Designed miniproteins, single chains. Designs and how they scored, part 19

Each design is a single chain, and the fold is of that chain. pLDDT is the mean over its residues in the fold that is shown.

## One batch from the design tools (miniprotein)

Design m674
Fold by ESMFold2-Fast:
Structure m674 (fold): chain A 61 residues (1-61)
Amino acid sequence: LVGKRFRAVRDSGPTTPAVLGLRPGDVVEVVKELPDGLVLARSLATGREGLIGRDLLEELP
């Protein structure tokens, strides 16, 4: 997953500063794959990094 791009499929509101807030259609790049279905990702729109659930993301070709 590292280096791959994903699109958010639903809203993600940050519950802590570590969580990446996303809107549907936002594109992120996976920086690090973590356990329990989490990834550390960077938003391409904002440049912010944070934790996001993999279930909120759709892989881009």
Scores: mean pLDDT 74

Design m675
Fold by ESMFold2-Fast:
Structure m675 (fold): chain A 65 residues (1-65)
Amino acid sequence: SALDRVTELISRALKAMEEGNYEEAIELFREALEVLDQLPESPFVEALKKMLEDMIEEARKKLEE
């Protein structure tokens, strides 16, 4: 399912964050956002999108350190 794909991408992105691979993490979070964009709007989907956007910003900030 699309949600299973999103979960896999988030899991891989979080592992990349833990390993310091911030560019890979950003790419994986962006892929998860693209999958979510294919789903109907709902409070759940919008909350996930916001979380992923926040994680991308955090990863970008780490690249500047």
Scores: mean pLDDT 85

Design m676
Fold by ESMFold2-Fast:
Structure m676 (fold): chain A 65 residues (1-65)
Amino acid sequence: SAEEVIQKTVLLYQQKKEEEAIEYLVEELKKNPELKPYLKEVAEEYRKLNNYGLAKIIEEALAKV
């Protein structure tokens, strides 16, 4: 699910595996392009919560697809 994709991204981020998190999201977006609008909303939400690290990871993945 979309929520599971975010959960794994957060786990990788917490492990300081930021490049792996970006690559994971890029591969998921290639498999499921319908995730793109959802991930845009999640990135905006993280920015509103001042979670700039997670927002940046999602934004960088979106820029690569």
Scores: mean pLDDT 88

Design m677
Fold by ESMFold2-Fast:
Structure m677 (fold): chain A 58 residues (1-58)
Amino acid sequence: MTPEELRQRLLELAREIEKMNDPEAFDKVNDAAIKASEAGDLRLLLEELERIVKEMKS
């Protein structure tokens, strides 16, 4: 995945989560962002955001 593709996908997922307007979804995103930042890998953030969106849609 290119950096541009990664950024675009992150923005798409961020918009989906923002539409939910759910404090619990926001807390999960914040935790995932902290963990991904500590690991230095934005792909971990992408994977976790996709998981959160999938979970919230079920």
Scores: mean pLDDT 75

Design m678
Fold by ESMFold2-Fast:
Structure m678 (fold): chain A 75 residues (1-75)
Amino acid sequence: MLSDEELEERFREIQRTLAELSRHDPERFAALAAELQRLEAEAQARVDAQPDRAREIFQEFLLRAEELVGRYTGK
């Protein structure tokens, strides 16, 4: 299982990779979107388990993960 710090670092790694994909790569984008959805679910589970501390740490992460997934999978 990933620690809270490892979740944030993985999210930052995905953000960096997406920024590097200046030429659209749909297969890699799909894989990264799936990874973001998985990380979002993991972060949400931790917020539910430890609301006071997790909310403080994960609020920004969850909002950004939701926006990135929405931008890729939404219209």
Scores: mean pLDDT 65

Design m679
Fold by ESMFold2-Fast:
Structure m679 (fold): chain A 71 residues (1-71)
Amino acid sequence: AEADEHARRGVELLIQGRYDEAIEHFRRAIELDPDHALAHFLLSTALWQKGRLDEARAHYERALALDPRLG
């Protein structure tokens, strides 16, 4: 699953503090699978770390709509 591969790579980059690169991978995961709840959640987390709060909120809300267990 290509979307899952991008999500996994994004997590590795997040752990390294490479937030901009992590964001690119999470966005790619969402392009491939728009309903990828975990990718929306992780993108929200990375955007929050960058202070991009409005974008973070939008992706967080989408993640919870797709999978309420993430909240």
Scores: mean pLDDT 88

Design m680
Fold by ESMFold2-Fast:
Structure m680 (fold): chain A 86 residues (1-86)
Amino acid sequence: SMLEKAKKALETYRKLAKELAEKSGTEESFKILEEAEKKADEYVKLGEESKSEAEQWGYYNAAAGVMQEARDKLEELLKKKEEELK
């Protein structure tokens, strides 16, 4: 289902964002992760409280989007850090 795909995307992007933050190991990287997880958790809570599958999908998709943006920011931050060490 679309809902299951959104939930899987959220879990995938959470894992990737966490791995990237840990690889960077900076206060900035962990703050990006923490703020994104907090925002995603707010959407997940709204999804859990929703009575329709369509609304649940919308909120889980929004949560996945937040974590995808965090993953992208963290990947860029890591690349910049690695270039500064060369």
Scores: mean pLDDT 86

Design m681
Fold by ESMFold2-Fast:
Structure m681 (fold): chain A 61 residues (1-61)
Amino acid sequence: SEEEEKAVQEIIDEAKKMLDAGRPAAEVIDYVNKKAKEKGLSEEQKLKVYREVTELILAHG
C-alpha cells in the first residue's frame, strides 16, 4: 500500500540520518528491525529496506 511504501522510505531516511550522525551500524540495524516489525512490513518490503540500509552501511564503512 502507499502507507507501507511511505513507511519503507521513512525507515531508510532515518537509517541514513543515524549513519550520517555517526551512530554504529549495529544500532541502525536494531532500529530498522524494530520499525519494520512495528510497521507490519511485508517480506518483500523488509527485503527492500534491508538491501537499501546494507548499501548505506557499506558506503559509510
Scores: mean pLDDT 83

Design m682
Fold by ESMFold2-Fast:
Formats: sequence, C-alpha cells, structure tokens
Structure m682 (fold): chain A 93 residues (1-93)
Amino acid sequence: KERYEKLIKKYQEEIKKDPNNADAYVKLAQAYLRLGKYDEAIKWAEKAIEIDPNNAKAYYILGQAYRKKGDTEKAEEYFKKAVEIDPDLEAAK
C-alpha cells in the first residue's frame, strides 16, 4: 500500500520527463489498481494504449479494473485483447 503510493510519485515524475513513455503509464495504472483506485487505473491504462495500442499489460490492467467495478463484459473483452497481444499473460492470471 504505502510502497505503491511512493511508486506512483516516481512514475508521475517519469511521465513529466517523457509524456510518451507508455511503460510509465502502465506502471502508474498498476499501482493505482493495487491501491483499489480503479477509475485512476483505467484512466492511466487508457493513456498507455493511446501511446502504444499494442500494450498488452495496459489491456490486462483495464480488464482487472473493470472486473473490480463489476463490469464483467468489458473485463472479458480487455483480457481477451491482452492475451491476443501477449499469450504469456494467460499464464500470469
């Protein structure tokens, strides 16, 4: 929990230095997901996809966040997209 709040500040600083760093947005979204801040996780994962439309981790985060919000249809679509891009994510579930 406290660890993820410190990581959020680190990734926000990385984004300030390079706004097109898709990996930094993915890490930021993952940290928000771990804190239970699902709307923020969705926001930053969507930003990662805007920069890199084939970012499998960003789709996986969207799937997890929508699942936590009770939107199972969107969750399943995003998980399918993540696994389509990176089949290794199927084993990571």
Scores: mean pLDDT 82

Design m683
Fold by ESMFold2-Fast:
Structure m683 (fold): chain A 76 residues (1-76)
Amino acid sequence: AEEALKHYELGKEALKKEDYETAIEHYLEAAKLALEQGLYNSAAAFLKEAAEAYEKAGDLKKAEELRKKAEELEEL
């Protein structure tokens, strides 16, 4: 979906500016849109990007939770 990709691009731009909160919001929205379309590998990739943003923000617990969720989706 083009809308999921748009959110992914906005998340990358926010990450470059070290705006981790905005990056996380966009990556999670991209993952949600991908999941709604059954695009599990894309959703997993977006969740991994959100996990990296959480890790950079200092939220290691949330980063680990999202990486585990992404791994589960990759097995589908």
Scores: mean pLDDT 86

Design m684
Fold by ESMFold2-Fast:
Structure m684 (fold): chain A 74 residues (1-74)
Amino acid sequence: MREQARRDAEGIERAIRELIEEAKRAEEVSSSKAAALGILAVAGEEQARVAKELGDEETAERVREAAEEARRLL
């Protein structure tokens, strides 16, 4: 469970960061990308909460920061 939760959190963090970089490079954030960033930010916040409850504070912090960065682009 802990290993799977960590992989899930890392996957969401990677997806968020990739989408943030894509949005920055595009010079224009489409409605579809904005919607995807919003969805991933919510998923990232949830994964950060789960990781923190499981005692993986480092992973929780990284995912939470990624989600916050995504929200700042909205």
Scores: mean pLDDT 77

Design m685
Fold by ESMFold2-Fast:
Structure m685 (fold): chain A 92 residues (1-92)
Amino acid sequence: SKLEELKKKLDEIIDELRRLNAQPVSPETRERIRKLTEEALKIIEEMKKLGAPDDFIYEAEYRVAEASDDFIGGVLLLKIAVDEVLGLRPRR
């Protein structure tokens, strides 16, 4: 299904983000992480449009935020924490 294809692409991006985060910090590595994080978020938005379950989306958003090492990743983790406190998503 299209959703399974998107899940595979998302998993590949998350794996690449984890590999990049294991490398020494450089401007090139940081820019690559930023672009991959943006691509992952676009995939998650497409999955939402296809009717993916909320629990699946929450897990995907958390995995992307955890794998990202730039400002966007930090902002995503903060948003997740705020949404959990406000009851807009389940706490882990």
Scores: mean pLDDT 79

Design m686
Fold by ESMFold2-Fast:
Parts: sequence; structure tokens; C-alpha cells
Structure m686 (fold): chain A 65 residues (1-65)
Amino acid sequence: MEEELDREVRLALAIITAAVLKLSGDSNEEIAYYLHEVLGFSLEEIAEALGISVGTVKRLVEKAR
């Protein structure tokens, strides 16, 4: 059986974390950077959580470096 902590739970955690950071006033750049560099989410998972394109996520992460 597939790991329950694989995609579904990881996506849920990304969505929750992004929502909390957004409510705290963080920019999409800071949110994308934190999710990718600190928490290790993929660009695709972050794109899904933020409702933006993978290309946009990549740009946000690169600019926040």
C-alpha cells in the first residue's frame, strides 16, 4: 500500500502552511522559499498549494534566495 504521508498528506501540509504564512502577511516569495528550501516540498506541490503555475513558483523561490 502507498505511504499515507506521501502525496495527499504532503499536499495538505503545504496548503495549511501556505495559508498560515499568508495570514501572517508573508509574501508569495517567502512562502514558496520556506516550503521549498526549509520544508522540502516540490515545486509542483507548492504550485498546487498556492494555486499558481510551477514556473511562477520556481521564479519566487529563485528570487527569495
Scores: mean pLDDT 76

Design m687
Fold by ESMFold2-Fast:
Structure m687 (fold): chain A 68 residues (1-68)
Amino acid sequence: GAAEELDAAYAYLSSIPGATAERVGDDTIRVTFDDDPTRLTGTALRVIGDFPGFEVTIEGNTITLRLK
């Protein structure tokens, strides 16, 4: 269900070195990168592939995942 998909995405994003993952709503996760725009881009591509149930938004050094 939605909660299981959110938990899986959050667990993955929290495991990324150099990134900070936050639950910002009941259907929304944000991940922030402090240092490497290349790492952010690679993470965004992986999320689009591995978590297709989410809308993905990229703003500066952040990626926001919102459950569809």
Scores: mean pLDDT 78

Design m688
Fold by ESMFold2-Fast:
Structure m688 (fold): chain A 73 residues (1-73)
Amino acid sequence: SLPKGPWTEVVPDDGVSRVEETAPVTIDGKTQYRWRRHSRVVDGREVVVEELIRIDADGKEITEFAVGYTVHP
């Protein structure tokens, strides 16, 4: 399966979310994928969304899969 990590922090457009990405990995010699996760605090709890992103030949990112979860305190 596609590895999750290492994670690198990126600056988000909204300034309130923490965003981390993996380096793109080439699968089948042509298709690139990366993981991205977004973290934010909602009602005092950390909420995380992880996305598997496919990168096309033009560099456009397409979300193939997403899962959301709340971090247990």
Scores: mean pLDDT 76

Design m689
Fold by ESMFold2-Fast:
Formats: structure tokens, C-alpha cells, sequence
Structure m689 (fold): chain A 65 residues (1-65)
């Protein structure tokens, strides 16, 4: 069970890296405390957010350093 949670957390970390950010240690602890269902929902939301970010890359969005 913990291994599956770790896998989901790694996927969320990858999505955040693709968005140009990293998870804080506190955020990682929060993710570890979540249920599998909560992690799966968060991963799906993150994938949608990343897709929207990609669609908006050629729009008026700015990416501050």
C-alpha cells in the first residue's frame, strides 16, 4: 500500500517539475498523509492543470523567474 502511495507522489512530483516547480518537504509530508483516492484525484487535477498550462503557453501568460 505505501509503495503505491509513493508511486502516486512521484507522479505528482514529476507533474510539478514539468510545470517548472518543485514540491516542498512540507507538501511531500501532506501528500504522504493523503489517502490513495485523494492522491489519485490530485494527480488527475494536476494533469488537467498541466494540460491547460501547455495550451496557454502560446497565449498571454507570463512565466516569472
Amino acid sequence: MEKKKEELIKRIEELKKEAGAELSEEEKEILKSMSLEELEELLKAGEIALELLRLNREGPLEYPG
Scores: mean pLDDT 71

Design m690
Fold by ESMFold2-Fast:
Structure m690 (fold): chain A 81 residues (1-81)
Amino acid sequence: MEEEARKLVKEAKEAFSKGDYEKAKRLAQEAIELLKKAGLEKSELYIEALRLLAAAELALGKIEEAKEYEKEAKKAEEERK
């Protein structure tokens, strides 16, 4: 699960760097779902995936969705030891 999520985050970053924000969004969402199933909702990888999703949503003009994902990422970071 974690290795699959890590690969998805890497692929999402590559898609984002190439301007494929829809693909970056999908891959980041898939990584987030895998990490939730694995109970890793406070891991660095989960926070990174949420921030990548927020960035992709912002690039797609979905400002409110981007803000919500960034809030979720900050909350996960604050709750992390």
Scores: mean pLDDT 84

Design m691
Fold by ESMFold2-Fast:
Structure m691 (fold): chain A 57 residues (1-57)
Amino acid sequence: LTDEQQRAIVKIANEAIDMLDAGEDPEKVIEKARKRLEEAGLGQYADAVVQAILAHA
């Protein structure tokens, strides 16, 4: 992973966690996070990032 890709993952994960803390629907939050990762070319890491988000929540 490049430094730019690592920063993108952290940003997407933190935004998802903030949305969960705000009471957003977890299914919608996960869908949005997956879409953002795919758009950033990081779809291969989507499952790992989603698991990390769910473990933190």
Scores: mean pLDDT 81

Design m692
Fold by ESMFold2-Fast:
Structure m692 (fold): chain A 60 residues (1-60)
Amino acid sequence: GLDRAEARGQEYAAIVAEFRPEREKLIEELRKQGKSDMEINEEVSRFLAERIREARAARA
């Protein structure tokens, strides 16, 4: 339902905000390695998914 989508959106936004410096550093390192924007987006998505999983485990 909408409530679950909103809660997940807030969770995602909170993780993005908390890990913004680490996310930006990851993007810089991947660009330095010559990765494409597509590859960078995939790695950033994986990074954020791992942070979300850890945040959920900490609340369990």
Scores: mean pLDDT 76

Design m693
Fold by ESMFold2-Fast:
Structure m693 (fold): chain A 65 residues (1-65)
Amino acid sequence: MKKILVVAGKDEEKAKEKAKELKEKYGFDEVIILVNASLEEAVELAKKIAEETGADVRVGVVLEE
């Protein structure tokens, strides 16, 4: 089953770094980065992709700390 990660964050560079870390650690096949998106928007997109493709879709969020 194809594994897809959707990462939401305010900062594109931080979102890319988090996506790379999670892809290497958990073996995701594809990563989608949503800049300036909320967790809710990322979850809605992930559900739509999972329903349309049958992939195992996970959501990550980069918080400003």
Scores: mean pLDDT 77

Design m694
Fold by ESMFold2-Fast:
Structure m694 (fold): chain A 81 residues (1-81)
Amino acid sequence: SLVEAAKKAGIAAVRFAASMSPEEQEKLIEELDKAAKEVEEDDSLSEETKKKIVEILKKTKEAVRAVAEGAPVEEAVAKVE
């Protein structure tokens, strides 16, 4: 499903964030915020699907921020799972 694909993509993004520079991590956080707004505005998606994907994007952003602040990748990934 689209929701499961978003979750897998989020987990992958968190894992990649561990190898990113601080500037790249900040840019990824900005792109995740932008993606969440675009999903909220997408009238082709059901309200239930929007809510689930936005929650995944928000959790992914929180996980990337945690990695940027020195949290272990496994703990950050658990926030998205």
Scores: mean pLDDT 83

Design m695
Fold by ESMFold2-Fast:
Structure m695 (fold): chain A 68 residues (1-68)
Amino acid sequence: EIEKIVKELKEAIENKDTEKIYEYAKKLAELLKDKSLSELSKVLQEAIKGLSVNPEQAQAIRKGISEG
């Protein structure tokens, strides 16, 4: 499940779809709510690795995580 959400988040970033970025970031935070913040951070870093993330996309990720 986590792997699927990470893939969808990567695709949303590549497509510059801020709404989907927010949605998948939120789902990822919900799936990892029983894990440490450090573990969530590692998964997020791996998800965005090699991708160019603009400020709007970064804000969508941050908002999704905080509201998950």
Scores: mean pLDDT 76

Design m696
Fold by ESMFold2-Fast:
Structure m696 (fold): chain A 56 residues (1-56)
Amino acid sequence: DLAAQVAAEAARLAQMEENYKIAKDKLSPEVAKLAKEAYDREKARHDALTAQYAAS
């Protein structure tokens, strides 16, 4: 199901944002930077995929 996949991706992005928050609060700035870069990359891919569906 497409809806299930979109929901799973949204949940994953939320988890990645929470991990970044924890890294920034409790871990090193280097770990926080890597977590943010991973989140930004996944967010960009998700947005691009959503745009493709909207164009169809």
Scores: mean pLDDT 77

Design m697
Fold by ESMFold2-Fast:
Structure m697 (fold): chain A 72 residues (1-72)
Amino acid sequence: MLTPEDAEALRERLLELGFSEETADAIVQKLMELGVLSAEAARKAARELGLSDEHIDKVAQAVTELLAERAR
């Protein structure tokens, strides 16, 4: 389950990667709709929003890094 803390941390990471606030919020919202926090879910969310392959990869990387921090 995606917690409010996970959503906020992901949003901040996406902003650090140069995404706009609107795009970051849309990605987080799509991931909440999918109900899972994974690289695959991130790729689906970004693809549904019409992002480029490069941006889809960046979103998946941000989620992977967030999950790695949580696994410590």
Scores: mean pLDDT 80

Design m698
Fold by ESMFold2-Fast:
Structure m698 (fold): chain A 60 residues (1-60)
Amino acid sequence: KKLPDEEDVLLALGEMQIGIAKANGDEDLARKLEEILRSGKEAGNYQEALDEIVKLLRES
């Protein structure tokens, strides 16, 4: 099995956290996480997107 790359980590972490936010009824957090994941995928800035997700989760 291939070791996880920043892209693999971003997809797994981002999707999991979006699901958790939606399950908790936190639609604002879910929306922000979806935007970060989308932007990171489009730009290929996986490390920056991961950093933004971590920061957002710490601030929420």
Scores: mean pLDDT 76

Design m699
Fold by ESMFold2-Fast:
Structure m699 (fold): chain A 69 residues (1-69)
Amino acid sequence: SEKIERMKKEAIRDLREALELTEDPETIERLTELLKKLEEDKNPSMKELIEAQIEAGMVFLEAGVRKSL
């Protein structure tokens, strides 16, 4: 439970940061949908959390920016 809440907070943070880095309309739409789903869902699945992190991570890699932590 606590681990899911921590992962959710990290995924939301990373999605928000990815949204600040991307100007691609399709990517913005996809990240915004994921962010909305995670914010509305009190018990997101592990799959949803992993998918959000992958999407945010892809934006970081494409932008040539990697978060230190």
Scores: mean pLDDT 78

Design m700
Fold by ESMFold2-Fast:
Structure m700 (fold): chain A 86 residues (1-86)
Amino acid sequence: MEELIKKLEEATEKLVEAAKEGDAEKVKEEAEKAQKVLDELAEKAKEALEAGDEETAKKLMEAIQKAYEKLLEAKEALEEVAEKIE
């Protein structure tokens, strides 16, 4: 679980970096990787909730929320790059 959270953090950090660089191809690759890890964490969060493990569920939900904030940051960076293309 901790390893999945770390993978999500690394994937979202690489996504934000690629977005700031305006590398659309790299953004696509990193977004796909981040989405895959995010889907795995969402499934684990669901399992924890169904098992009544509120502590694990909360930790996973916080990691997911942080990832969505990073995805929004990457989207904003891409939109700014697109606006500068004349």
Scores: mean pLDDT 78

Design m701
Fold by ESMFold2-Fast:
Structure m701 (fold): chain A 64 residues (1-64)
Amino acid sequence: MTKVLEVLHENGVFTVVRVQLPDGTVETVVIDKLTGTALVVDENGNVLRRLSDEETQAILQDLG
């Protein structure tokens, strides 16, 4: 299950979090607060993939 480990950055437009994904990998995720979209990014900020709506909602619920 997706779990938030750490909040790296937060502002009115996006939140950057470190999460453990269902496959056990630890990834950096950028959540766009305007669209409700969560994107997995590499260390340079390049988009690797989009998380599902279910995984995005799980992260948002864990954040409060």
Scores: mean pLDDT 79

Design m702
Fold by ESMFold2-Fast:
Structure m702 (fold): chain A 63 residues (1-63)
Amino acid sequence: APMPALSDREMAVLNLLASTPGVPRSYAEIGEALGISPATVRRHVRRIEEKIGPLPAELRAVR
């Protein structure tokens, strides 16, 4: 279920990271899937971590 504290874009980023636990995703791959820049994906990840705490290693995007 979507978290009410997250924006639609933040939820989309989190859902992509969570859909394949243990499979590394780059910021570029997530950005391509969502139609946004890798820098914007990185900002959304930081916002998510500010709101819900640090993501576990299996949900982290690779550089």
Scores: mean pLDDT 69

Design m703
Fold by ESMFold2-Fast:
Structure m703 (fold): chain A 100 residues (1-100)
Amino acid sequence: SSAEEEAITLLRIFKQEAERITNDPSLSDEEKRELLRKMVEGLKEYAESKREEHPEISEKLLELAERMLEVIEENENAPIEEVFKKIAELIDETIEELRK
């Protein structure tokens, strides 16, 4: 559906932006974590905006957002590249779920 395609496109853009932030040599790891948190909050707001018309898509995106926040919080002492790898895996899994 167009709504599923929109969500998948959004997640691909999110992943590319998260990778860009992770690889930005001008940012500290703490600044990178804060920017990733802000991106996840934006995804959560998008998901909540879809709750009435597309509840299944909304639920999947909210679950993804919560899992990404947990990864950032639980891995505060890990290299940012490790945090990104875990986030990227969660995004890829969610894209596959949205295709079903």
Scores: mean pLDDT 89

Design m704
Fold by ESMFold2-Fast:
Structure m704 (fold): chain A 82 residues (1-82)
Amino acid sequence: MYELEVEILGKKYILKGSIEEIEEQAKKLFEELAKKYNLSDESIKAIHEKIDEIKKESKNGEEFIKKLKELFDLFDKRLKSL
């Protein structure tokens, strides 16, 4: 089983499970964050598409987790900049 720990605006989130479970949890977390920080539906769709792309391009589950963590880190930096 895999585990992904991410930090968004000082809050820690832990995603655990299979790759499919982490994918679902990540998409749900991005949707929740988008609602909280008033992001557009277009931004939510773009992030979900990026997660799908990362999953398709990843050679294995470990690579998927690494790339997904990078996406969350980039998202955190953009939220801090507004």
Scores: mean pLDDT 84

Design m705
Fold by ESMFold2-Fast:
Structure m705 (fold): chain A 108 residues (1-108)
Amino acid sequence: MVDPAEQIAVAARELSETARKAAEYAQSGDFEKAAKIMRYVSEAADRLARTAEAAGLPKEVVDYLRQASEYARKGAEAAQSGDGEKAATYFLMASEYFRKAAELAEKA
């Protein structure tokens, strides 16, 4: 059975990579795919933040996951409006917060 901190770290890294892929879709003009993926990522990040909080992980891990969820949501809205550059920027911000959450969770 995997430690909760390790599970959060693995999930956050996977969401970070998914956000980077969504940024590529936004940059290539595939706004519908980018928006759909990042709506899913935003919801997954919010659930992951609640799981981290319930598991007693540091507040900073929870805060990073919540920031990633917010940027994923903002990016999805930008993609839906056809602003690929803004969408990609928000998706890369989400990816960075997921990486920070994963790194901190691994040290918990």
Scores: mean pLDDT 87

Design m706
Fold by ESMFold2-Fast:
Structure m706 (fold): chain A 92 residues (1-92)
Amino acid sequence: GKPAAQSLANGAAGAASAGAKVKAEADGDTVTVTVEDANSGGMLSAMSGGVGAELAGATAEVKVEGDTVTVTVRGLGKEAAQLAASGANKAG
């Protein structure tokens, strides 16, 4: 729902503020946020967004590969997924 979407958007904004490049895509009830060129702060912000979404009742998967963090959140619902992706893209 909305709390999970907000947590993901906040994490993306934190990563962008730390200098990372943030891209997000919504597909139905799923949002994928890719954070590239992430320093430690950007990685922690992206991971915090995923954890917050899971605590809010969504399913979150976080993958870290070098300086790239990919957060996939499912079960948001279409409206919340669109809001999360829009918020994350606006931050990047």
Scores: mean pLDDT 77

Design m707
Fold by ESMFold2-Fast:
Formats: C-alpha cells, sequence, structure tokens
Structure m707 (fold): chain A 59 residues (1-59)
C-alpha cells in the first residue's frame, strides 16, 4: 500500500461527498483517484485514506 497523507484522504472524502456518494472506503478510493490522478485504488487503500482523513495522520 502506498503512504496516504491526511490531505489526500480529505481530498478523496470531499470528492466522494461532492459526487453525491456516501463516503465508503470504495467511494473514497474512487474520489482520491479523481482528485489526485493516481491509478484506481483498492477498497483497502480507500479505507486507509478515510482513516487518514479522520485521524489527521498519514497511513
Amino acid sequence: MRRITPAQGQAGFRAAVDAGRDPTPQAVAEGLHAATGLPPLTEEEGRAALDAAVTGKPV
């Protein structure tokens, strides 16, 4: 898994919410891909991004 910063997690979360989706790990992974241009992420990477956004710590 790549290291995900709180800023990247928040960007993924915001992109998912702005798209009208519930911020599930999968939605956050897809939002992070859309916001950052990274390749499509796994659900586990989306969960890490959501955790980073909530805790304010990189994962």
Scores: mean pLDDT 71

Design m709
Fold by ESMFold2-Fast:
Structure m709 (fold): chain A 119 residues (1-119)
Amino acid sequence: MVELTESGGGTFKVGGSATLSGKISGTEFKDSLISWWRQRPGELLRHVASISGDGKKITYGKEYEGRATISVDFEKQTAYLDLKNLKVEDTATYYIVVYTTKPRPMLAFGEGTELTVVE
């Protein structure tokens, strides 16, 4: 079974930085497409960032270009989302979402990490 353990949420100040992480078990990130999505209160899920399992293809949602960095530590099987210059509107639940082909094709969701940004 593929499982995702998220961490790095909490309460942060405007202008600060936060690092969210997701650790995978039951598969490896190299066999996966890894993405981060956010859900603000009352909104739909929005794309934040994606990285391919070989680390070569990276995409960012338009609101996050220049403010977010997605990365993977393949030795630790942990994906990171670094957010800089935090704004109140970055307050959301963030989900790591992984599409993998091993051991079989599946889409796995983290349980969500809450990020609150205050002045």
Scores: mean pLDDT 85

Design m710
Fold by ESMFold2-Fast:
Structure m710 (fold): chain A 86 residues (1-86)
Amino acid sequence: PTVVINAKGLSPEEIAGLVLRAIGLELDGYDVKVEVKGDEVTITIQGLTDAQVQALLQEAAELAARGYDVTVTQKGDTLTINIVKP
């Protein structure tokens, strides 16, 4: 499945951490695209397993519990996770 993660309101340190995670996935052979615009980052990942997708959904749910505005949308084989920091 394809996962698109869009996160906004992030600190420079949070952006750097997400970019490093994305680079790690690219080095592991996944098709990863990263775009950074100010306090916003968009990461598109292709080829994740169902277990990896479930782990990302759990991470998104934990962010929602911490007060982040999290919206999850699924269209076909594409899961989009939108995160806005409070």
Scores: mean pLDDT 82

Design m711
Fold by ESMFold2-Fast:
Structure m711 (fold): chain A 56 residues (1-56)
Amino acid sequence: PSSLSLRELAELLGISDEQLEEVLKRAEEEAKRNGLSEKQYQLLLRDLLLEKARKD
């Protein structure tokens, strides 16, 4: 596909399932705090995954 799913992106970046779960939890907390839409939530998830990979 021309676009990667969240899981495929995590695998490509070398992010473990444990790290992905942590990112998901933090993104959910942030989304609830700021009243994010589903689209904004998905963008936040991708940004947090990229940030997690960059910290390696």
Scores: mean pLDDT 75

